# Designed miniproteins, single chains, continued (3), part 85

Each design is a single chain, and the fold is of that chain. pLDDT is the mean over its residues in the fold that is shown.

## One batch from the design tools (miniprotein)

Design m10947
Fold by ESMFold2-Fast:
Structure m10947 (fold): chain A 66 residues (1-66)
Amino acid sequence: MLTEKQKKAVEEMDKNFDKIIEHLKKSGASEEDIEFLKKVHEVTRKAYENGDLKKAAEELRKIYKE
């Protein structure tokens, strides 16, 4: 189960992600760019649920390299 602090962090992450997607759509971003960011968000959320921020950082670095 997630702690209250972890629940708040996940809520803020989801809100920030929604704002980023809206901004990119207004800026004319492609569906490909939107799908890429959705994958990044899913990886980050999964790592947060596992309670391992180090793993999240490593996975994000791998995604950005490709």
Scores: mean pLDDT 71

Design m10948
Fold by ESMFold2-Fast:
Structure m10948 (fold): chain A 90 residues (1-90)
Amino acid sequence: VVYTVPAADEETDRWAEVTAKNIVKPDKDYNLNFVNARLMVKLAVPPALQQITDPELQARVRELAEKVLNSTNYDDAVKNITELLRALIA
């Protein structure tokens, strides 16, 4: 499923960061939070890639998805998910 977000850069950045922090909240079981983040990428990214016509944006989304899947700590996961969400909107 592909989600639509407003095109306002400041509001979009805030939404992406807050969403990423909520997905990988450090006060929960870390393994469970990382599994949830990785499952989100595996389920949401392939349908989104089918909607994207720009090859450079497709490559960026794939790169960011791989970074999320390879994240081993909270800060990396939040950063990579935030960048992935921004790319999916752009």
Scores: mean pLDDT 62

Design m10949
Fold by ESMFold2-Fast:
Structure m10949 (fold): chain A 85 residues (1-85)
Amino acid sequence: MEYVVELRDSNTGEVVGSKVIEGDEGEATFSGPKGLGYDASVRDKKTGRIVASASIDAEGGTVVAEGYDPITKEKVKVTVTLNVV
């Protein structure tokens, strides 16, 4: 299964970055300007369904988005890192 990891600025709604991962575990690293906070979402690429999500604060850093894919019946775990530049 392929998932789309997307990071958005929580204040503006602008997409900071996106990455496709394969399998139920993965990592995505993004760089972006200092904001007020960010939302990470993990979507099934085929259905567009959100299977995991997490929030990152204004300072950036690393967060783990954990969830469950009801189609594969597997836990989904994606480590998301934001480097503030």
Scores: mean pLDDT 80

Design m10950
Fold by ESMFold2-Fast:
Structure m10950 (fold): chain A 66 residues (1-66)
Amino acid sequence: SLDELAQELSEKFNLSYNEALEIVQKLKKNPDDKKLVDEIIKELVLSGHDEKEVRDFLEQLREQIK
């Protein structure tokens, strides 16, 4: 479910549940939106997370949303 994916994203990157839920909902509406994915990666990298780890996780998340 989207709620479970939002919880996973929240715990993985220390986001609030509401922030993670918004990200998951946006990705579900436009899973092929490369600009959206790039902006999410940039925000998480600026928060101190590794770019490759963020990118790999978001790719797995997108596959689970399908």
Scores: mean pLDDT 82

Design m10951
Fold by ESMFold2-Fast:
Structure m10951 (fold): chain A 59 residues (1-59)
Amino acid sequence: SAADGERLVALALAFARHYRVESEEQARALLDGLEVPEEWRPRALAALREYLAEQRRAA
């Protein structure tokens, strides 16, 4: 469901923060490890890219 997909995106962001994901390669590996459904991968990856861009600008 849409709610489950949104939870997966939130979970991916929480894991990225916890593991201090610093690159797009690490973000993609995280999504693979979480087995994010293909339908939600673009949205989860977009959220992780925004997270990475924010981390880069804050550094």
Scores: mean pLDDT 79

Design m10952
Fold by ESMFold2-Fast:
Structure m10952 (fold): chain A 68 residues (1-68)
Amino acid sequence: SIDELRERLAALYAAVPEEHRAEAEQILADVAEKYTELSKTEPLSVEELLTGALEEAIARLEAFLASL
């Protein structure tokens, strides 16, 4: 569910060390920009766009944290 994805993303962001917060914020900004552009070009619902953005943000933050 979207609420579960939001909770997971919040927990991952909270786990980011202070010295890496700028990098985590850039990841989130990049995902937000990508899905904003997709909303202009693709016939996707708001739910599909939000789910996709949350899933990608989670995957990218998980990979980022694993690389630290």
Scores: mean pLDDT 85

Design m10953
Fold by ESMFold2-Fast:
Structure m10953 (fold): chain A 85 residues (1-85)
Amino acid sequence: MPSVEEVRKYIEELIKKLEEIAKTQSPEIKKLIEELIEVIREAGRRIVAAMEAGASLEELQAIEDELQAKVAELVRKIEELKAKE
């Protein structure tokens, strides 16, 4: 099981990679990537807080499911805009 420090580091590295990708994209796609970064930051904060509070595996899974749904929606929007370029 990853540590709280490993989760924080993973989130920070993922956000940094997305920020680099965003620099080469159109303004519309950049805005969607910025929204994706905020979703990831918020989910990361919730996961860390839940882990520190001794949350159940079920609570962690619920946060992951919400994150996956929001990420899938934003990725779909990014792909649709990219297909039009």
Scores: mean pLDDT 78

Design m10954
Fold by ESMFold2-Fast:
Structure m10954 (fold): chain A 79 residues (1-79)
Amino acid sequence: MASLEEVKEIAEKELEEAKKNFSEKVVEIIEKIADLQVKGWEALKNGDEEEKKKILAEYEALKKEHEEELQKELEEREK
């Protein structure tokens, strides 16, 4: 079972790798995703189904933003 501490540790490791390979803007999106993962675990712990659904929707939106921002970086490199 994953604890909040474990989720934070995984997110921090992912952020550390992202900082090596990506721009500050992409790293910012990854940080927001990590924050939502932590909030999602808090919602699960509290049994708040509405908050959980809200966080899942925000997470899906951020994943889409991450893909779009990464694509923009690739386009700028070719320009």
Scores: mean pLDDT 72

Design m10955
Fold by ESMFold2-Fast:
Structure m10955 (fold): chain A 68 residues (1-68)
Amino acid sequence: MREEAERLLEEATERLKELVRNKRIDESTQLIYETAAELSKLVSGEEAGEYVKRLNDAILETLAELLK
């Protein structure tokens, strides 16, 4: 279960970075909600929150690179 959550987070993170770099912000937001819902099925709510935070941190990092 946690291994599946890590894989999902990695795949979602790469996908979100791609969407953000292509300025598809609304699609990025939708994917975050979908990923959070899937993570909640794989891990406890507390752990799901931590995974979502890591995902959000990756998005912010990508935005910072774009803005410079």
Scores: mean pLDDT 73

Design m10956
Fold by ESMFold2-Fast:
Structure m10956 (fold): chain A 64 residues (1-64)
Amino acid sequence: AATVHATGADVAEANALLSRFGYEDDGVLDDRAAAAIRGFQAANGLPVDGVADAATVAALKTLL
């Protein structure tokens, strides 16, 4: 289960970036965003928390 305690802006930004990868979550299911974030974190050696922290968002921007 993902902890939604990051700022709403960080979560929204990560979600928008993941959407650019083709993850069409449409804001409907938390599981979509959390799973995509976890997958990205695992692939890039980041802490796999499923939380869109500033470091995760920065990594998304760098690699996208």
Scores: mean pLDDT 61

Design m10957
Fold by ESMFold2-Fast:
Structure m10957 (fold): chain A 65 residues (1-65)
Amino acid sequence: SLEERKEQLLESILTAVESALKHMSKEDIIASLERVVPYIEKLLGEEAAQELLDEAKRHLDELTS
């Protein structure tokens, strides 16, 4: 269940990041993600929240290369 929730949330975050790039800079998207991290920590724990943030940043780097 935790793995499924983590995968679903990751897919949602990646989709949101791709959509946000149409209207926001990479820097603004990263700042927004960092603001949501405390809420993700409450849902999935600190380690999972950090993994999701790192994966989202990596995806942003690939899209903006």
Scores: mean pLDDT 82

Design m10958
Fold by ESMFold2-Fast:
Structure m10958 (fold): chain A 85 residues (1-85)
Amino acid sequence: SELTAKNREILALQAAMWRAHQAGDKQAFDEEAQKIIALLKELGLDDTAQRVEELVQQARASGYDPKLIAEAINTANEGLSEADK
């Protein structure tokens, strides 16, 4: 139940992060990304959290490249899918 609740929260934060990116709200994007990383760490998905953090940092350095943002979201989702097994 806790894993399911946190998984749902992370999916909502991923949607918020993508909406912030589409709106050009870089501060909101960074805040939502940090919340996702924190929740992944709380779930014990430390390797996934580290990879997501790295991709978010690369996205910021590249001017918020949508390909890197999509890869960060996909990485978080893959980690969550493995945790649900």
Scores: mean pLDDT 80

Design m10959
Fold by ESMFold2-Fast:
Structure m10959 (fold): chain A 67 residues (1-67)
Amino acid sequence: MVISAPGLSSRGAAGVATMLLAGGASAEQAEKAANELIAGGTVDAEAYGASPEASARAARVAARHRG
């Protein structure tokens, strides 16, 4: 699942990282994904090792914390 959240806050990025970690992503991969979203990029959360369900939850967290 591709996640895009231009203007994502630091709190939102932490939430995305937490959801990816819960889904099986490594701490390093979750942090890299969060930093990519803060930079205005897009992240395929499944490519970072997260489950499809966790990827969907991370996308919802990112959507709530767009700013």
Scores: mean pLDDT 72

Design m10960
Fold by ESMFold2-Fast:
Structure m10960 (fold): chain A 71 residues (1-71)
Amino acid sequence: AAQELIDRLTRAFVEAGVPESVARAIARALVDNGITTPADLDRLNREALSQLFGPEVTDRALAAAREVLAA
């Protein structure tokens, strides 16, 4: 389910050092935009995410998302 993927992504982001509230917001944004596979991440505007959440947090979250979505 979409909620299950959001929870998995949120947990991975928190483990990567992203604050929980920000991690959950990023996870919801990814799932709401149909990001469910590693290939889908290539379609994201990384600059837009970096402007919203900061480049360091965005890079950590995207790296963690690739691992979760590949599993």
Scores: mean pLDDT 79

Design m10961
Fold by ESMFold2-Fast:
Structure m10961 (fold): chain A 100 residues (1-100)
Amino acid sequence: MEEVLEEGKKRLKALIDKLKEIIDNNPYVSPEVKAEIKKFLDEYQKRIDEAKSVEELKNIINEFIQKLDELAKKHPELKDIFDYAKQGLEEILREIEKKL
């Protein structure tokens, strides 16, 4: 179970880092929107780092998915990036569930 928690955290951190890279390298996204999304990703990175159980990590992932849906409604031009993020989160969640 500790191994599942650490593996899940590692995969989530890699996904967040990839999302930050995609956002930073997108020339069509305004600096203001980049700052908003980066702050959001940093907040989830911190919560993931502080998670102490698999159940807490699953709750963080589910909340992250819900907040990405809210951001996609606010920034429809970023829908493809948020869909990529949601698919990555859902894949990580399935891997966690399969190992429980």
Scores: mean pLDDT 84

Design m10962
Fold by ESMFold2-Fast:
Structure m10962 (fold): chain A 60 residues (1-60)
Amino acid sequence: VSPELWRAIDLAVELLKKAVEITVLKNRLPHASPEEQAELERRIAELKAEMDRLNAAIPQ
């Protein structure tokens, strides 16, 4: 297996992990207090930014 393939798999796994975490946080939003909602939204934004960075690193 090529090094490029292993790197692509690793990036895909990291993206999947962040996507799952975002989904969990989004599911908590409608049941959270206003203060908690603000913090959850901030965490979701941070995870989305990280996913954007990882997506940019995937070779074309």
Scores: mean pLDDT 78

Design m10963
Fold by ESMFold2-Fast:
Structure m10963 (fold): chain A 70 residues (1-70)
Amino acid sequence: MKITVTSANGVTVEIEVDESMTLEQKRRLALLAARALDEGKVPTPEEIAKETGVSLETAERIQKAIEKAL
């Protein structure tokens, strides 16, 4: 499934996530992505994985989506 995150700057990113992610994990991901877009900084895959609980593989994909949106 996909989640759409819009930052305070109006920048939008669409992130593909596994259906197995909990609502809490999705919320953490949305907050992380919004913060990254607001700050103009790309988080590391390790930081994404630690904060959201996703696999490192999924975190790398999320990082790429955020990087492309900036």
Scores: mean pLDDT 80

Design m10964
Fold by ESMFold2-Fast:
Structure m10964 (fold): chain A 89 residues (1-89)
Amino acid sequence: MKKEPHDYSEEEIAAATKNELSGKEFSAENPKVYSEELKLVLDSFSLEEINLLSPEDREKAALGSKEEFLKLSVEDGVRELVAGVEKVL
């Protein structure tokens, strides 16, 4: 469940995390200590992503593709967070 995020604040952290342009700011926080929204998105990839994928792709996600899913999940989480805030705000 999302909180009251600052549109550009959350996006700035997510963008820095993905591109590491602001690695200093991103490195100040652990991946597990990210905003609750990002943490939930990263956790969701284990359930929703695998649910959408075939058992074969599920195994690949556990090997190395999982890292790529993490990157996509972070971006997707920010997108849903912003979209939800824009509509319900």
Scores: mean pLDDT 42

Design m10965
Fold by ESMFold2-Fast:
Structure m10965 (fold): chain A 97 residues (1-97)
Amino acid sequence: MLAELQAEGRAIAAANVEAEKKKLEEKLKKGDPYYEIKIEEGTSQAEALGRIAAVAQALDEFGLREKFEEVGGKLEVEEKDGVYYVKEGYAVFKLKP
């Protein structure tokens, strides 16, 4: 019953992880110590959390999870018809010295 939804969620998460890995690799090549995630207004809370989790997974797979700290973030959500949507969302990670 939940297996198909979980499989689809895992496939979407895997695609997001690969996209975030590519963005992180690009940032590292430029010597940028900051990695910023912007979440679009109207994104569901579940989708927003999934994207943040994908970034954490990408950092872990590069062995960088211990080397980055979250230095700023906001996730403001609004309820519409029993579903939570992002009103404003971002997270900023900084490479530790």
Scores: mean pLDDT 69

Design m10966
Fold by ESMFold2-Fast:
Structure m10966 (fold): chain A 113 residues (1-113)
Amino acid sequence: SMIEEQAKRAGEIVKEAVEEVQKFVDLLDEKNIEIPLKDLKELQELLEKVNDAYEKFLKEKTLEALEALKKAIEELYDFLIKLAEKLNLKDLAKELKEKKKEIEKRLKEIEEE
């Protein structure tokens, strides 16, 4: 039951991270802002790392796997923040920084159980 609750909360955070990427891409498309191919490739690799880390956590259900997932999610948000700042999307960069802080707190709460 406790492991199931941890997996559910981690899954909610992963879903939110994927949705944040989709929101980011959609916003850039709406503004006719082109994402460089190098940045698109890096974004895809970071999303794959999050998905791989989440699947590993679901299979192993260890603190080590949860810490790896936390790192992957943090790296994804750091990349989105950096990209938003480079594109001069100041409000989006601020929103992403606040969301990263919220997610880091939620992941720590899962770890402390």
Scores: mean pLDDT 85

Design m10967
Fold by ESMFold2-Fast:
Structure m10967 (fold): chain A 120 residues (1-120)
Amino acid sequence: GSMKESLKATADELIEAFKANLERAKARGDEQKVAAYEMGIYLAEAMKYVADDSPENREKAIEYLKKALEYARKAGVPDETIELLQKAIEAVKKGDTEKAIEYIRGAMAAMGPLLGSAPD
């Protein structure tokens, strides 16, 4: 498939996984993990819009990235992760799809320590 199709498929799988984990975190009262999974959902939604670049989709991607930034702050992510999200917004505004995806993936990687999940 095209890179666009692969990005959309990956984003949909991530959204499904994050939504399932979000429900479990809510049931446990784990407010930090709830915020982190909500951040992940919004990052994956932004990725879908970035993958299908248009002026309308850039506006939607920026909206979702701003929501991700809100939940990132609530989750207590490091300033470096906040900077990645701000760079992602700037890349979307410039139409730099490749850099936008790079920064979104970087922000998603920063969720691992917050969730206590090893990649293994």
Scores: mean pLDDT 84

Design m10968
Fold by ESMFold2-Fast:
Structure m10968 (fold): chain A 85 residues (1-85)
Amino acid sequence: DELKKLQKEGLILAMAYVLKTGNKEEIELAEKYFEKRAKELGLDEKEKEELKERARELAESLSVEELEEKLREIQEEINKLTKRE
């Protein structure tokens, strides 16, 4: 399912963005949101930890501008797939 793949990528990028730019309270809220969304997407504990690790890696390797651009691109793709619903 392409939509599910895009939703996972969006979740990773959103978490990476908050890890890079957010304060402690924003990071705690983002972690709670991530846990809820991962559960809704049917991810097991291993998959969830792998996505969190990817988010940390992206937060360290990419600039804020690069994360914003990737978030914009993924959101546009999700919107295109859901526009007919």
Scores: mean pLDDT 80

Design m10969
Fold by ESMFold2-Fast:
Structure m10969 (fold): chain A 83 residues (1-83)
Amino acid sequence: KQPLTPFARSVLPLLQKELYEQGLSLGTIENISQALEEGGFLDSQEVLQALTPDDLAKLGITKAGTRNRILKAAQKTLEALES
């Protein structure tokens, strides 16, 4: 298992909670979390904040509805980190 950055270790539980609240299944959440980590989007707050629908499409997440749910989850996760 690839070691996670300190930011990824802090953000992953919050992101997974928000993805679950968007109605995604546990298997889908695991796949999304892995894709974001492998794509480097969990390397820092600034990189996650800059995440776009096109970035998600390049990671193989081609369904627009799923991409919108991921972006909402990421936004809520970033808002929780600011509190």
Scores: mean pLDDT 81

Design m10970
Fold by ESMFold2-Fast:
Structure m10970 (fold): chain A 63 residues (1-63)
Amino acid sequence: GVIGLTREGRPVVVPAPSAERAEAIGYTAANLRAIGDAIQAGLAAGQAAPVAAKAPAVAPRTA
């Protein structure tokens, strides 16, 4: 798979030894992107209301 770009913008290709390993790497990359997107969304929300920028705390009461 492609793991980066060279100084000329060419993709650096590394041969995958098995499909299982390639799949595991793909899942890790997708999860990291999802986390990054969630952080960016949280920062955007926090900029609009700084008082709401702290981690969401769940009230233990059923309302």
Scores: mean pLDDT 56

Design m10971
Fold by ESMFold2-Fast:
Structure m10971 (fold): chain A 66 residues (1-66)
Amino acid sequence: SLKDLLLKVHGVGQVLAEKLVAHFRTVQNMREALANSGEALRSLNLPEEKYQLLTVELSRLLDELD
């Protein structure tokens, strides 16, 4: 599931993984959001340092799926 994939990401715990699944719903939606420089991640109202980490680590996760 998308949640299980997100839990492999450094800095993503159970609560954040559930928020990301609820927000993006699919891997394809996450790919499109990250292609737009992670703008969609800002709507999650996370701390600034977390946005930087998530943009890098989620991009790595999606690369591993390819």
Scores: mean pLDDT 74

Design m10972
Fold by ESMFold2-Fast:
Order: structure tokens, then C-alpha cells, then sequence
Structure m10972 (fold): chain A 63 residues (1-63)
């Protein structure tokens, strides 16, 4: 579900901010917002979920 993946991204961004990486946290949240807008515009859910999963992994790797 896209909403669950957005929550995972927000959690990862919060951890980045806690680590002092506030710029990276803001970029991650911005990218998530863009993906959510694409989903609302009719993009394929599986594609959006895959992109959100990549974003979560990138954010966690940046810690």
C-alpha cells in the first residue's frame, strides 16, 4: 500500500534528521511527495511502491 510506504519514508527521514542530516531528510520527503503526486495522477501502484522502497533503502543507507 502506498500510504504504508510513505510512512516508512517519513520514519527514515526522521532518523536522518535525528542524525543531523536535515538536508537529506528534506530531499527524501520531497521525493516522496513527488511520488505521491504521480500516484494520485494515475501512475501504476507497483511502480510507485518500488520507487518508495528504493527511497527508504537510500535514506537508511545515508545514515
Amino acid sequence: MVEEKIEEVREAAARLADAGKTHEAAEVLSRASQLEKRYEAGADEDEIVKELERLVEEARAAL
Scores: mean pLDDT 82

Design m10973
Fold by ESMFold2-Fast:
Parts: sequence; C-alpha cells; structure tokens
Structure m10973 (fold): chain A 66 residues (1-66)
Amino acid sequence: SDLDQVQDMVDRIREQIRRARTEEQLEELRGGVDELVALVGEKLGSDAAEAVRQELDKLLEERRKE
C-alpha cells in the first residue's frame, strides 16, 4: 500500500539521518526529506506530508545541534 511504502521510506531516511557524520551528508538528506514530503503530499495528502515534515525536520535539527 502507499502507506506501507511511505513508512518504509520514512524509516530508511530516519536511519540515514541517525548515521550521518558530516554536514554535507545532513544537507543531502535535507534534500531527500523535501522530496519525500512532496511524494507523501501527492500520495497521502497534506496532513500526512506535514506530519512527516515535522518529524524529519526535528531529527535533522537535533543532529545539527550535536
């Protein structure tokens, strides 16, 4: 299902954010988050896209502060 596919993509990018070691890797992942959020919006609607955006932006910001 689209929901399962989106959840797998979110889980993958979440792990990539946690494993990132450089500012360049985090910047590339921010681009990936933007693409994923756009895809979620197209497939599941704006509320799902907003939820994914908030979660992944928080993870990126937490990694940036470390």
Scores: mean pLDDT 83

Design m10974
Fold by ESMFold2-Fast:
Structure m10974 (fold): chain A 80 residues (1-80)
Amino acid sequence: SKEQEREELIQHLERLIEFLREYSKSASPELQKLIDEFIKVLEKILELVRQGQEESPEAIALMEEADKLAQEIGDMINAA
């Protein structure tokens, strides 16, 4: 059901944010800045999902921003 899918998405986002907070503690200062920005975007997405706004233009734009930040983080990790 859509309700169950939303609950699963919320759990996945909360778990990802927790993982990123822990990972950030041992990262370089440059990588910490990118991870902190990524967490902020994910927290905004999480709030919209909790409001049932996951398909809103705002949520779509934030998901695109999250994808871009994830790519930048991946590139920085691979360069280290």
Scores: mean pLDDT 87

Design m10975
Fold by ESMFold2-Fast:
Structure m10975 (fold): chain A 97 residues (1-97)
Amino acid sequence: MAEEELRRLARKASSRVVSVISGMDLLVGMGLISKEEAEKAAIDAAYREGYRFGREAAERLGATPEQVRRAMEEAGKEKGLPEDVIKALARGAEEGA
């Protein structure tokens, strides 16, 4: 039960980052920001969403930093997120727990 809830929370965090990336891609397509600025914004958002997930999982489920890191990495890979974004999500999750 706790492991399923942990994976559910991680998938929710990853989905939020996908939405941020989609928004940034739109701004790049409109010529309002550079691809590099969009990438930095996605990495920053990923760290914050990971941190929020890690804290919630630790407080609600007693999840360890190792458990939240693994769940976050798996969810990021399932969503097909870039490696640098997955690393930011995982780092945020571990530091939030």
Scores: mean pLDDT 85

Design m10976
Fold by ESMFold2-Fast:
Structure m10976 (fold): chain A 93 residues (1-93)
Amino acid sequence: SDEEKKKIEAFKLGFGLGYGDVLYEKALKEARSEEERKEIEEKYEREKKEALKRIEELGDYEAFEEGYKLGKEAGEKGLSAAEREELIEKKVA
């Protein structure tokens, strides 16, 4: 259904943002210059604004928050791309 598709998209969007938040914090700590730090911050701010705009359109904030929590956990655990894909598939199947 269209509702199920929106829920899946919202979950995946949240997962991406949660995972991205962990990578952003790590990238800032590993940045070697002020210029590199600024580039990391500008990219993150752009991606975050796009994600927040998309969730407004989707409206499924519960699925988004569930995805965000799982994405953040995946980032903190350092899961591979394959492991992250498997986690998402198990939640949306």
Scores: mean pLDDT 86

Design m10977
Fold by ESMFold2-Fast:
Structure m10977 (fold): chain A 67 residues (1-67)
Amino acid sequence: VDPEALAAEAEASLHVMAGSIALKQGDLEAARRHYEEAARALERAAALGLPGAEERLARVREEIERL
């Protein structure tokens, strides 16, 4: 797997965690910002051919739409 794709996946995972924490605290603006950063990272990972990145991107986009 491309090292750039793995780095993007790791970046996305950190932002998903941060977004989930913000959402639990009721900080919708912080949650949206973190999920948007995660989506950007997953778009890069998907473009580099990382398996499962498109599915994870779809889930993150759903979280953003709920906010």
Scores: mean pLDDT 85

Design m10978
Fold by ESMFold2-Fast:
Structure m10978 (fold): chain A 90 residues (1-90)
Amino acid sequence: MSDEEILEKIKERLGLTDEEYEAIKRYAVGNLETLTVAQFAISLINGTFPDLPDIPAELRDRIIEKLYEAAGDKFWTTTLKDIAEGKEPP
């Protein structure tokens, strides 16, 4: 699954707004398939993606909240791909 497809499926499953989706789709840089929800959230908070501006805190926090709601207690092991594929948290 491509990074873009992962983000599109996450938008569908989590009900991301167009603004939230536009904020995160810039992060489709080839590594999303292997990132856990926690790793992605930490990367958004720390601005660790190269050459990408930080997401505004209000949008970032809303996106992270929706991701954590989808992953539940397993947010350290649930990948973005798992959410995109509609897998239940392990």
Scores: mean pLDDT 72

Design m10979
Fold by ESMFold2-Fast:
Structure m10979 (fold): chain A 95 residues (1-95)
Amino acid sequence: MTEEDRQLVEDMFEPKKEEIEKLVAEYSKVADEAAPKIKSREEKVKAVAELMAKIFEELGLKKAAEAARKLAEEKDPDQTPIQEAIIEEAKEKAA
């Protein structure tokens, strides 16, 4: 990630900081309650990606939410598509 990309992402999230902290706290609690029911690595990857998708949807980040849902469906631990989607949304907002 370039310094410029990082700055754009930070500028996009700065006004949503309190909302993000609240959502992370809320979904972390849900994840803790679900943890005993997760029996495989694939189930854990899916659960994490599904939670990320919900957070991004609440924040209005449609591309990031879609990338997270795809990772949940494929049970792919590689979060690069989510990171790329966030950078793309930040660039579009800055343009």
Scores: mean pLDDT 75

Design m10980
Fold by ESMFold2-Fast:
Structure m10980 (fold): chain A 59 residues (1-59)
Amino acid sequence: SPEIEAMRLTSEEQLLEYARRGAETIKASEEELRAFLESLGFSEEVIDEVLALVRQARA
């Protein structure tokens, strides 16, 4: 349904926003974060984008 699809997109957007804002305070390694996101069922593309944002914020 359109509502469920919108909720999924919002969830991914919220995750990316959280990663940008919280990257400085996230103590988990990239490997731990990848494993966690994979356990939640996020796609490899989304996971790679989150990790790229975390790297950018930490740099």
Scores: mean pLDDT 65

Design m10981
Fold by ESMFold2-Fast:
Structure m10981 (fold): chain A 86 residues (1-86)
Amino acid sequence: ALSPKEQRVETEIVGLLQELYVEADQKIKDGVAESDIIKDIKERADKAFEEIVAKYQLTDEERQRLKIVIDDIISALKDYISELLG
């Protein structure tokens, strides 16, 4: 089972993922260029990463694990945007 700290971090990650998909969908509808959507997603994800690290006092190992998850989210969103716009 996940620790209470791990459960809270997972909730933050799920919330971020939902927000990024909603933002991507809205920007696609608004005709924003793919490169600008990807840039905005990366900037928002990087900011959220540093906020989660600070908020939950993540260890170096926890920070590294979170970085992998955030990078996977960015990769999945890039694929999603490319499929919808290509």
Scores: mean pLDDT 85

Design m10982
Fold by ESMFold2-Fast:
Structure m10982 (fold): chain A 65 residues (1-65)
Amino acid sequence: MKSRKEIREEKILRALLANADAVRAGRLSQRQLADLAGVSVKSVSAFMKRLGFRRFEDLRRLVEP
């Protein structure tokens, strides 16, 4: 059973994977990712902090080939 926080993080990851091309191309902002995942921008920041990522650019690592 996952907490609401884990479910939110999973939504963010799924949105990253579904929009991998846009993320890698720099066409997707933190705001747009949050909207696509159905979460707040602060939730994206919290997700980054939990995974040890310092910048939004670091999330691109999750969608690299």
Scores: mean pLDDT 75

